# Designed miniproteins, single chains, continued (3), part 84

Each design is a single chain, and the fold is of that chain. pLDDT is the mean over its residues in the fold that is shown.

## One batch from the design tools (miniprotein)

Design m10909
Fold by ESMFold2-Fast:
Structure m10909 (fold): chain A 64 residues (1-64)
Amino acid sequence: MLAAILAAAEAANAAIKANPDLSDEEKTALAREIAAPVPGVAGAEVVKHPETGEDVAEVVLAPP
C-alpha cells in the first residue's frame, strides 16, 4: 500500500536524523531494516541531498 511505503520512508528518515553519529553504512542498514517488512519495498538507500547535504533515505520499490 502506498501509505505504508510513505510511512516507512518517513520512519527511516526520522531514524537517520535522530542518529547523526552513525556511519553512512549504518544509516543505510537502519533504513533497510525499517523498510524491509513493508509490502512492495525491495530495499532502501541513503543519498546526500545535493542542495542541503543532508542524508535522505529513499525507498526502493519492487520491480513491476
Scores: mean pLDDT 74

Design m10910
Fold by ESMFold2-Fast:
Structure m10910 (fold): chain A 89 residues (1-89)
Amino acid sequence: SLEEFMEKAKKVQELADEVIKKAKDPSTPQEKREEVHRILGQAIQDAQEPFEQKRYDEAFKILADGVIEAAKVLEDEELVKKAEELKAE
């Protein structure tokens, strides 16, 4: 349902915010920061059509995959694990 999607999307957004915060850390190379921005932006774009077609599970998985890939760029094993666990719900 849309309500279930919104609850899961809120959790994905919270993890995305953690990824963005880590990417903005002064110790993070600029190239990794740019790649994180690209991955998260692409995931938001790719999730639009499934969301508009009410394919909420597909839209959610696209957003979760984006967070997983961005966390992998930052080599943050804890964020990768959290995002993978959220995707599995």
Scores: mean pLDDT 86

Design m10911
Fold by ESMFold2-Fast:
Structure m10911 (fold): chain A 98 residues (1-98)
Amino acid sequence: MVKITLSAPTSVPAGSSVTVTATAEGDEEILRISLHYRKAGSDEETFLALSINKTSVSATLTNLEAGTTYEFWATVDYIGKDGKRKTVKSEPVTVTVT
């Protein structure tokens, strides 16, 4: 079983950059990791980064809006032990810009 987790700060001051890293763990073949985000209160998803045949992907965001909360998540595609392609989505993490 492959697990995908995100690492990000819970809050950053306005004018700071934020780096979000998605990491996939497991004994199965990792095909791709896609990293996405959304502003709280928005239904529009933004694609941030993609890795292929790697266990991690990172993105750094600048020009974040003060007083805004951002939600991040990642998906990983992998080949399971049964030889079938599978996709799992991470639990979301939030970053608040103060």
Scores: mean pLDDT 84

Design m10912
Fold by ESMFold2-Fast:
Structure m10912 (fold): chain A 57 residues (1-57)
Amino acid sequence: FENVEASDELVKQILKQGEKEGLVKEGDVLTSDDERFQIIRNRYSAEISDEARIKVL
């Protein structure tokens, strides 16, 4: 199963943020059409981007 809507890196960042916010449990698997995935991506996009920027810089 391959979904081109989200990269593995993006999924990992979203899972990490969702776990911090209590929306996702450790070990959960999200798909791009999951409501939790969309909520975390949209609501916490700044937090996710900041974490990615820190890793690159």
Scores: mean pLDDT 60

Design m10913
Fold by ESMFold2-Fast:
Structure m10913 (fold): chain A 89 residues (1-89)
Amino acid sequence: MEEERRRRLAEERRRLHAEIQALKADPARHAEAVELLYERIKEEVERLGGLSEEEIKEAREELERARKEGLADPLEVEAVERVLEELEK
């Protein structure tokens, strides 16, 4: 059932987001938040069929910009950096 499958995926996504937000609120659990963010980003990249060399460079530029501006969540920055490191290997 297509609608049931889409609903289940949306529910999983919302649950994971809420869990990550709860982990972010507790400094002692930031490492768990980074790991969950890393897994989610990795799954998204795999869904896209991976990233091209140009897309990886663009993502690196975005990451550096976000880091310099201080407007991005530091835990999300750390998770994205880890994914990009694996893709560049």
Scores: mean pLDDT 74

Design m10914
Fold by ESMFold2-Fast:
Structure m10914 (fold): chain A 98 residues (1-98)
Amino acid sequence: MDKTKELVKQMEEVSKKAMENGKKESQEFIEKGDVKKAEMSMGSMLGLVRMASSSGVIAGKSLGEEGEKLMREQGERLVKEAEELKEKMIKEAKEAAE
């Protein structure tokens, strides 16, 4: 069933948009020295990626074992990328504020 690839693409598009928007917003706060708002922006972004991953896994379960496994693996990858982005941007914000 080819529907699993469409679900992966939807999850990636939502996650990528959340990461791009969060990075852009966080960069504006870093330029202003506002560490707290940069942290809030990154927290919001990570929350959106986690929600997209969870929703994707639930949708994948409806497609069978292979669909669930693929959605879980791709979701975990995207959450890890979002967590790494959060850590990097918060570190840059703190360094810029000092």
Scores: mean pLDDT 84

Design m10915
Fold by ESMFold2-Fast:
Structure m10915 (fold): chain A 65 residues (1-65)
Amino acid sequence: MLTVEELEAKVEALRADPNPDPADVQEVGTLAAKRALETTDEEDRRKANEIAMRASALYRAVLAR
């Protein structure tokens, strides 16, 4: 399972990409959402939820291009 730090790095890399693959963006969002559901640490859950929201926003932006 990817850590919150690894998920953060992936979403930042995709956000910096001028033409990110929508499938990669969706995958990061899905993994972040799963992390948020599975973690018992409140801070880890909050960070994972933020990553999932950012990935969801990026996914919608990419599809609108």
Scores: mean pLDDT 80

Design m10916
Fold by ESMFold2-Fast:
Structure m10916 (fold): chain A 94 residues (1-94)
Amino acid sequence: SLEQLREELERLVREAARHRGVSVEDVQELLDRSIREEGLSGEQALLAGIAIALAMTLGPGQEEQARLLGRAFEAARRGRLDEAREYIRRAREG
């Protein structure tokens, strides 16, 4: 499901750009920089990117969702992919 994760990330990048009033390119550059700084690739990079992009769609009153996405990013960074997916799922459910 790397293809499904890529498609999900692309959708979230577009959503984050609309929500923040910035270009898709600006969001992609931010994600690429963050992922490169952590040395991530493959599924870890995709899950980390999804966590960041989804966090960029949040607004005031969604502090718990932001916290869960921070944990998702940390789990992805540490190679704990199932844990990262679970935090992303919980963040989406509210």
Scores: mean pLDDT 88

Design m10917
Fold by ESMFold2-Fast:
Structure m10917 (fold): chain A 91 residues (1-91)
Amino acid sequence: EAEKLLEEAEKLFSEASKVNSEEEVEEAILKGQEVIKLIKEGKYEEALEKLREVKETMPPLLARGILLYARAEALKLGKEDLAKEIEEILK
């Protein structure tokens, strides 16, 4: 499950790099790193709020990539409830 989400996220970032500027891709990477840090620190509610902001403000392919990457990390950490909440944001 986590591996499939990471593959999909990589594919989306690859596609996004063709239609988004280098600055937009770099900003997405930084936002993704912030979310992963929050998840690793156990700040799940803050991570979810950041992901909702990402979905609303970032270009669609980059936002989806970040959300899939975050969901994969939640699954790798055994946080199934967090992964489910991230899936709801994705929809």
Scores: mean pLDDT 81

Design m10918
Fold by ESMFold2-Fast:
Parts: sequence; C-alpha cells; structure tokens
Structure m10918 (fold): chain A 85 residues (1-85)
Amino acid sequence: SVEEYLKKAIELVDSPELKKTLEEARQLAGKDPEKAIRLLEDTIGVLEIERAVYKLDNTPEAQERAEKLDKAIEYLRKALEILKS
C-alpha cells in the first residue's frame, strides 16, 4: 500500500524536514492525491541529488548512505505509481 511504502521511506531518510514532508504526503494520499504526488516527486528529486553526491565518495559511510537513499527512492516511486493509477 501507499502508506506502507511511505513508512519504509520515512525510516530510511535522515533529514527531519524530509521526514515531515513525507509524513504530510502520507496524510494527503487519501485526501489530496495530486498534492501528495507533487510532494513525492519533489522529495525524489532532492534524494536523487543527495544520492549522486554520496556515489562520488568512495568511503564505506557514503556508500551505505547512497544505498539507503536508493531504497528510499524505490519505495517513493512505488508509492507514486499507486497514486497515479
């Protein structure tokens, strides 16, 4: 479900502001899906940039963070697919 994918993404994201944005999207998913979609697309864009920066760093910490962001982006994209259907 959209709620399960958003909960999993929230657990993987470290930014308190992004966690709040994703929680808002979760609350809006059933009430205003178009606004939820916009928030998710914007959040995916931010996470894609952050992931790209970590991918340039060869440290184990940066690679672990990149992997967490990759999983978060995957869950958000799955939620987005359901909301757009």
Scores: mean pLDDT 86

Design m10919
Fold by ESMFold2-Fast:
Structure m10919 (fold): chain A 81 residues (1-81)
Amino acid sequence: SAAVQEARDFIGLLMTEVNRVYARHPNGPEFREEVERALRKLREKAEEYKRQGLEEAAQLLEDAARTLERFFTELLERPER
């Protein structure tokens, strides 16, 4: 569906930017700020799709948010070397 494709494209754009910021500032506040911004945008778009009854598109965005949050938590727990 168009909504599912829009959700995939939206996730791709946000994840590309998160990865770009991580590569430049892995231990900086910029990475944390970008992750928090991406999580907010993903969750806001998921709520929008839920209000429209577009459950599959909403679920993709929620899954992406959970994956990003897990990735961020894992990186924060990584020992510095």
Scores: mean pLDDT 82

Design m10920
Fold by ESMFold2-Fast:
Structure m10920 (fold): chain A 73 residues (1-73)
Amino acid sequence: EIELTPEVEEALEELKRLSEEVKKLGAPLELLRKAGEKVRPIILETTEEPESILELYKKLIEEYRKVIEEVKK
C-alpha cells in the first residue's frame, strides 16, 4: 500500500473537497472531460512513490480549481 506523507494526505483531502464542490456545482461534463485530458499525461507517468502521487494530486487540484472557476464565470 502507498505510504502517505503529510503533504500527500493534505493534497488528497483537498482533492476530496474540490471533487465534492465540482459535483455540488453540477459542472458540465465537457469541462470535466477537458480537465481529465490535461491530467491524463501525469496519470500515465505516476508511480507508487509519494512524490509522484503528490505531483498527480497537485495537478488534479489545479484542474478542479479551473473547472470551478470556469463554472462560476
Scores: mean pLDDT 75

Design m10921
Fold by ESMFold2-Fast:
Structure m10921 (fold): chain A 87 residues (1-87)
Amino acid sequence: MDEELKEIIEELLANEEAVKEVEEELKKAKSLQERIDIIKKYEPVLGEKTTKFLIEVEKARYEKAKGKTPFVEEVEEKVRQLIALAE
């Protein structure tokens, strides 16, 4: 639905190795700041748009603990599907 979101998903598919590494490191992260730092570390590989998008997803996940946001649910599901496809 969001054209920019589709472009980001396609870029993530093109960089499946980097996406796998990011998700593996994120599984070990214990705080929002740690997750943001991990994503920023991969910015040179993922690109600015994808990096900002992933950071927004992590921030939205944090807010979701206090209330559901339809956008974050949709984004989380698409990110998980993308990683499963890369695996």
Scores: mean pLDDT 68

Design m10922
Fold by ESMFold2-Fast:
Structure m10922 (fold): chain A 82 residues (1-82)
Amino acid sequence: MEEEIKKLEELSKEYQKLADDYRANADKVETEGKELAEKYPENADEILRKAEGKVNYYRGLANIYEKKSKEYQEKADKLKEE
């Protein structure tokens, strides 16, 4: 039981790290998109639209991994109560 709890907690932390990394990547894409739009104002709307698509994709992945992290944490917590 203790070994199983530890494994679930490790998986929870791993998925949380993945979620954090994808959120950081989304923020980077958003910043780079804004900088590129300033450099090419004629194409700013298109540049920002493409950046928005990538940001939404990465934030979507982050949400999936965050949910996985919470599911593993809940399983670990349930085993601790039993």
Scores: mean pLDDT 86

Design m10923
Fold by ESMFold2-Fast:
Structure m10923 (fold): chain A 84 residues (1-84)
Amino acid sequence: KLEEARKRAEELRERLIEALTEELMTRLGLSEEKAREIARLIVEGKVSDEEFLELVQRAALAETGRGASREEVFEVIRRALTSK
């Protein structure tokens, strides 16, 4: 049962990474490579919510010339979480 729970958690994590990558690309204009990198960092718990926000805002500005607001970043997260 614990083994199955771990497998389910890893499957949900990979699906969340994919959903978040897609939303970062479509909503904020990030490249697939950068979006996937940032999505993995937050989903795997390697960065704080504050560090994630800063990474997304910096990447959006660097790649699109348009800064992302805190509200836009949270909308991306909300959509990724509700996509499944």
Scores: mean pLDDT 78

Design m10924
Fold by ESMFold2-Fast:
Structure m10924 (fold): chain A 83 residues (1-83)
Amino acid sequence: SNLEQAIRLAEEGAEAFRAGDLEKAEELYREAIRLGESTDPTSPVVASTLAGLAKVLRAMGRDEEAARLEAEAARLRAEAAAR
């Protein structure tokens, strides 16, 4: 399924991040977010992937972009907890 593909892309993004390939990690996480949002924007996969991308952006010194993604992930998690 598209959601299973989004999970695999996020896992590959995490692997790239551990390997120090920040550009590849960003690309994989952004694709995972796009696919996850198009499939089910309420899925916990979307919030977790946004948090993963934020860590990559922090490592790249892109703190303002990371903070926006962290806020979006927190918002999605809070909405899920309120259901």
Scores: mean pLDDT 87

Design m10925
Fold by ESMFold2-Fast:
Structure m10925 (fold): chain A 69 residues (1-69)
Amino acid sequence: SAAEARARAIAEARAEMRAVAQKLGEEMEKYRRDGEENDYLEATRKYEQAVAAGAKEMRALAARIEAVR
């Protein structure tokens, strides 16, 4: 049914949001290690790029949820 399709789409988008959050957590841990051992400015730039990409993906997933409501 349409209701079941919407519920599935929302559940899938939420699961993808959790995956994005986990990936960003891993990138933060990598940044912490890289910043301690070598080029802190390069490590910061890479982490900021990862955060920006994750934020964009999260916004797209939130829009997907709103589109099926």
Scores: mean pLDDT 80

Design m10926
Fold by ESMFold2-Fast:
Structure m10926 (fold): chain A 68 residues (1-68)
Amino acid sequence: PQALLEARRRELRARAVAILREFGHEDAEAFLEEVEELARRLGMPFVPLLLERIRETFGLEALKAFLQ
């Protein structure tokens, strides 16, 4: 259902913003918009791409924090 997908997306965004801020990124919303646009352009699921971008940008510690 669309509503559940949207609720999960908001939850993931909120967690990503919190993690990005914890690891020193002030423009977390721009980061998430970039990942969403890249996912659309590549035809990839958002969540796996978000996890990869967090790992690339902030390292494994940020990825582990996000996954908890």
Scores: mean pLDDT 74

Design m10927
Fold by ESMFold2-Fast:
Structure m10927 (fold): chain A 87 residues (1-87)
Amino acid sequence: MLEKLEEELELAKEIAEELLKEAGVSKEEFELTKNFAVGLMKLLKGENVEEGKELLEKAIEKLREKDPEKAERLEKNLKKFLEELKA
């Protein structure tokens, strides 16, 4: 089960990095990237979905304090991604 957990985390990390990159967020925002990746992993697994959403929202709010425009882009990109997952 360790390899499966690592695969799920790697997938969530890749998705998080792509969404952050499209929003113009730099890799240097480690805490933001970490919380976003963990939040996405929870959503992709379907486990603790509410907690995952809270982590994503906290990451976006923290970014909004530094750069509101990037936070808006990230939020929009995330909503689009989540809508595609439901289809």
Scores: mean pLDDT 72

Design m10928
Fold by ESMFold2-Fast:
Structure m10928 (fold): chain A 95 residues (1-95)
Amino acid sequence: MMEKIKELLKKLAEATVNKDGEKAEKLLEELSKLAKGLNEEELRELMLYAARELGYYMAKAGVPEEEIERILKEMEEVSEELAKAFREGYEEAKK
């Protein structure tokens, strides 16, 4: 179950970066259905994974630094852990 959700989160990050709204919406619907059975710890792990993947794909797509900084600031307001995971994914893509 977790591996399938991680695969969908990877595809969601890629679709979001590629501005494929239809694909992103379908992936969000599938993720929503699968997430209903998850506990708090599993959801936290998946959110951190999603943030890291999003940072990675945004860096690979060449998203402007101003947009990256805005996303990081918004994530920090929700969770410093999510912002850290996003930054780690972004930095991995640049190496």
Scores: mean pLDDT 79

Design m10929
Fold by ESMFold2-Fast:
Structure m10929 (fold): chain A 68 residues (1-68)
Amino acid sequence: TAEELAARAREAIAAAREALAAGDLDTKQSHLDVAQRYAAGLTTLDPALGRELGREAREVGRELAAQL
C-alpha cells in the first residue's frame, strides 16, 4: 500500500541520516538508493507523497555532500 511504501521510504531516509552521522558514506548511499526506489513506487500510488519523500531523500544527499 501507499502507507507501507511511505513507511519504508521514511525508514530508509532515517537510516541514511544515521549512516551520515557515523561517517559511513557507502551505507548512507545504499539507504538513499532504497529510499528513492520506495519513493518512486509510491509516486505511482500517491504522486504528492512520493514527490515529498523523494525531495527529503535528495536533501539528505545534499547534507552528505556538504560534509565532504
Scores: mean pLDDT 78

Design m10930
Fold by ESMFold2-Fast:
Structure m10930 (fold): chain A 58 residues (1-58)
Amino acid sequence: MMTPQEREEGLAVVVETAHFRVTSLSGDSLDLEPTGRPLDEEQRRELGRALREVLSRA
């Protein structure tokens, strides 16, 4: 795992929305990446909310 792209290719997707994707390694690591489009203010707020929901599951 040297590049972010290689890392994401091997990761399990935990949460994905139209604006961002949260991935997880086989363990319990979480990684966050925007999906294709730059994040706007509203998208950043949604991202923060989704992260909180994902973390509340752990």
Scores: mean pLDDT 57

Design m10931
Fold by ESMFold2-Fast:
Structure m10931 (fold): chain A 69 residues (1-69)
Amino acid sequence: MMDDSDWSDQARQVRDDAQRMLQQGVSVPDVFRRLSETYTMTNENQQALLQVTRDQREQRRRQNPVQVG
């Protein structure tokens, strides 16, 4: 349904908004909540959010390359 519903554009928009909110210090669960109120949480949009949270965790590892094992 809806031939090409711009769902890829929505996923990009969700990612951009999530990244912006995280940069402003909004917590991950709050970001999920805000975006779920604004956008329809399709599998693609949920994957976009998960990728942003993974990227944030990965970026922190690279910025804090401290091994404390």
Scores: mean pLDDT 69

Design m10932
Fold by ESMFold2-Fast:
Structure m10932 (fold): chain A 78 residues (1-78)
Amino acid sequence: SREEEIERVREQLRTLRNFIKALYDNGIISEEEYKSLMEQIEEALKLVESDLDKARQLLRETSIQLGELIAKSIKKKK
């Protein structure tokens, strides 16, 4: 049902938010990167009930951006 889909996306966004916070707290991503990613997650959370497709798109985009930032962090370890 739509309610189950909304709750699933909301749970995925909350999980991703917690992961991003952990990366910032451990110095893996910068403050600027953290703020940008958190703004996208907050926007997506606002959209889960009104525009679920847009919320899913933001979830996907944020996940991809996070993956790229982690990859860049690994390459910078000399």
Scores: mean pLDDT 84

Design m10933
Fold by ESMFold2-Fast:
Order: C-alpha cells, then sequence, then structure tokens
Structure m10933 (fold): chain A 92 residues (1-92)
C-alpha cells in the first residue's frame, strides 16, 4: 500500500489531479491487502491524510518527511492518522 500511495502522490504533484489521486488511493488501498470490508471511518481519515500530504508535497515538503508520514500512515490507528493529518496541516 505505501509504495503505491507514494506513486499516486508523485502523479498528483505532476498532474495536480487531486480527484483522480483520491480515486486511485481507494482502489489501491483495497487491493493492497484489505481482505475485510473497509472501515468507512478509517478510509475517510486515510483520504484526509493523503489530501494533507498532497498539499504538503505541492508546498515543497522534503521527501524525507513525506516518507516518514507514509511510514506512520501504514502502521497508524485511526486516532494517529487524525493526529498526523493535523500535524502536517499545521506545518504545511
Amino acid sequence: MKERIVEIAKEYVETKDLEGAQERFVEIAREAGDDVEPNPDKQLVDNGVLQVLFEAWLAGLPPEEQEALFERLRNASVEELRALAEEVAREA
């Protein structure tokens, strides 16, 4: 999932197509091992985090910080995803 999220984020930086990036994220997140019916609340938070990450990427956030955020996203609970989104939004 993480590697494909990075790919989507890179495409977004080049194309500025946030809507397409969000749609691809939903598809890829499901394909990347979501064997259980997706939790709607978690998916909404994941989309929010990706929006903030895309905005930060567009703002020129260093790749190292983006990779750290993706690593946390992969292992994060819903509460941690919200905290990360707020943190990136404040710093972006």
Scores: mean pLDDT 55

Design m10934
Fold by ESMFold2-Fast:
Structure m10934 (fold): chain A 106 residues (1-106)
Amino acid sequence: DPLKRQQEIQAYLLAQILRGIAYLLRKMGNEKLAELAEEAARRAEAGDFESAKRLLEEASKELPVTRYLAESVTLIIEGRDMSEIQKQLDAGLPEMDALRQQAQQK
């Protein structure tokens, strides 16, 4: 199934981004959000996009970058191509840069 293969590749890439975020969060001492990001990554790789999206939407209350990642999951569910997902990730770059800067201060 070409769509399922596309979703698996997109989910894998999203999971790597989430693991990177979890690493930064742990470096900052935020274990709770780090565990949530890692769980979202595991759910996405397992094809449980509904749970991944829910976890990222919950995280977005404290971590704005995860809002863009939650929207990326929606695009994966809708079968959108990587270019649309990349636009959503690019929109989240300022929030990612802010997170990286905060991690460097600890």
Scores: mean pLDDT 87

Design m10935
Fold by ESMFold2-Fast:
Structure m10935 (fold): chain A 101 residues (1-101)
Amino acid sequence: SSAELKAAKERAAALKKEAEARLKEGEESLSKAVEGIKWADDQARALRSQAEASKDPEVRAVYEAAAQTLDDYKKKLEAAKKRLEQESQELLKRTQEALKE
């Protein structure tokens, strides 16, 4: 129905905005990147379940597209996590080298 499709689109838009906010936080914080990865994985799984439960092909397409968008944000958060871990390791190395003076 048009109401179901509208609700699906509104949910997809809201989840995308939350994903954008979580990515911004995760780029600066390792703990927020870890939380964001779990959140995106959990929400993408829920969206795929909702797609499978819907008899409306347009609603299914919206939920599947939203799940794919969250998978893309999860990959960006995983990249941010890896970068932050590498930066932390390099800072530790530089600190240890400075203390050997």
Scores: mean pLDDT 89

Design m10936
Fold by ESMFold2-Fast:
Structure m10936 (fold): chain A 78 residues (1-78)
Amino acid sequence: SDEEVERIAEGLTAFTSPVQLRQALDELRKSHHDPAFLLRVLERARELLEERLSPERFAQIAPILDAEIARLRKEVPV
């Protein structure tokens, strides 16, 4: 649901260090097995983090998010 996507994406914005973000992404993969749902969550979290963090801080975590988003896009059947 859109509400669940927003809730989880908002939760991810608490993890602003690379180590914490990687751990949070690992836990999301263990808890959620729908790659389309996870893709929506991570794209929304990326949007929120880009809006809320400074450009320099966002640049430190963006590669981690972008790698996971790219991986999920390969798993989503088109």
Scores: mean pLDDT 84

Design m10937
Fold by ESMFold2-Fast:
Structure m10937 (fold): chain A 90 residues (1-90)
Amino acid sequence: SLQHLQAAIEKLREARRLAREAGYEELARLLDEAIRQVERMLQGVDPQGSLERAMDLLAEAVRLAETLPPEVREQLLGLLAEALQHLVDV
C-alpha cells in the first residue's frame, strides 16, 4: 500500500540523516539508493524490480550498520528493521 511505502521512506530518511551526522558516508549512500528505489515503487515504476533492489540495498545497509559502534548501531538497526517491515507488508 502507499501508506507502507511512505512509512518505509520516512524511516529510511531518518536512518540516512543519522548515518550522515555520524559520518558514515557509505551507509548514507546505500540508504539514498534504497530510498530512490522505494520512491520508484510509489511512482509505479517497475514496482517488483524496485522492491527487489531496495531489499538488496537494505540487506547491505543492515550488514554495514552491524559493524558500527553500539550507540549508533542499535538506533540504525531499529530504523532499518521498521523500514523492512513496511516493505514486506506491501
Scores: mean pLDDT 87

Design m10938
Fold by ESMFold2-Fast:
Structure m10938 (fold): chain A 91 residues (1-91)
Amino acid sequence: SQKKIREEALRLTGELLRMIGDMIDKIIKTRKESPEDEEKIKKTEEEEKEKMIKEIEKLIEEYKKKEPEYKEASEEAIETLEKILEALKKE
């Protein structure tokens, strides 16, 4: 169903934007609190990247478990999420 594909695309977009926003906020906060601590900033960037990878992997598993009526939308979402994971892992 085109309607279900559209609804899942909007949900996925919102979830990804939330994750990006959370990551950016955490990095900015760390830079503000410890601007001279390059090691701490780098560690925070690495931890937030790893957290995002894990959250995306979890979303993929959730889409795999969706009801048959969402199968097409779930398959498209999984493909998109896998492409994002590859981009994140390429460093």
Scores: mean pLDDT 77

Design m10939
Fold by ESMFold2-Fast:
Structure m10939 (fold): chain A 82 residues (1-82)
Amino acid sequence: SEKLEKLRKIVEEFTGVKLATGTEDEVIASILDVLEPLTAQELYELSKKLPEDVTFEDIGVALTLYRYDKEKAVEKLKEALK
């Protein structure tokens, strides 16, 4: 996915953390793992760096789900990045 690759690069650049490589599910889970411990202020700063075709709202919903069900969070973000 072009949107997933854009998001992956932005998250790596913003956090300085090398994300997982492999399946789309593995990459998305890695993104959510890295973003989950960030503060609201850090997430707000990240939102300013997102490309026009990737919304922070989709990421925010997935992060909320990630606290309850990691598999559903990955599925939700994967759907949004198509």
Scores: mean pLDDT 81

Design m10940
Fold by ESMFold2-Fast:
Structure m10940 (fold): chain A 105 residues (1-105)
Amino acid sequence: DKKEIEEKIKELKEEIRKLVVKITALGIEIAALDFYKELVRRGLLSEEDKRALLASLGRELRPDTTDDQLLALLEEERRRLEEEIKELDKELEELKKKLEELKKK
């Protein structure tokens, strides 16, 4: 039924749209991490800024926490976000392929 195919195409387009929004949001999070890494490298973060940043990563600022340790934690989080984007990009390509297959019917 043509109506059933049209409805499936509409649902798939909305799923693709939502996935693109999610990938875009994760890209912005990576950009924010890169910004904070630069602030750490330049010695521009206060102790309060470092505490807030570590708290956002589920960590506590210790008196012996080095800038190298903070950079390593930020790089670990960046790598986690990059892997999440990679998995979502693969899902997006599979959904786009399904959309093109439905358009041929």
Scores: mean pLDDT 85

Design m10941
Fold by ESMFold2-Fast:
Structure m10941 (fold): chain A 67 residues (1-67)
Amino acid sequence: REAAREEALRNIELSIEDFLGKPVTEEAREAIREGLDRYYELLAQGKRDEANLAVIRGVNRAIELAE
């Protein structure tokens, strides 16, 4: 679980860095972590649609913070 979560975080971080053309901030990285933590929490509850939305919100917040 933890290893898979950190790998997902790394892949999302790299995708955002590629999109923005600059490294993500620690604040942006924490937004991604929060989104992923919420994602796994909601998946454990069987709330797949809400889980997917949590990741989308985390990524959008990270992009905003990285500006």
Scores: mean pLDDT 78

Design m10942
Fold by ESMFold2-Fast:
Structure m10942 (fold): chain A 112 residues (1-112)
Amino acid sequence: MRAELEEIAEEIERKLREIAERIKRGELDDAEVAERLAELRPPVQALIEAMETDPENRHFAAALLARIQAALLEALGAPEELVEAARLIAEMFERGEAVEDVERRLREFLAR
C-alpha cells in the first residue's frame, strides 16, 4: 500500500469531517461548502490519476476513493445506508480485491 496516497486520503477525510461539523453548527452556507469542497479537487484528482494510470495501485486508489466518497456522503447528510454501502465497497478494495472481483461480489449479493 502506498503511504503517499493514504496520506492524501486521510487529509481529505479529515477536511470532510471538519466541513461536516461546521455544517452541523450552522457555520457554513451552501456557497461556502462548495468553495471548501473545491479545495479538495486537486488531491482527489491525484487519486483518480493513480487509479487510471498505475495498474499496481489501481485497487488501492479505488479503495481510497470509495472511502472519500463515504466521507463526502456523510458530510453532506446522505442517508446512512448509502454511507454504509460506500464503506463496504472500500473494505472490499482494501482487502486487495480487484475491481472486477468487487463487481462480481456485488452482483452475487444483489442476486441473494
Scores: mean pLDDT 72

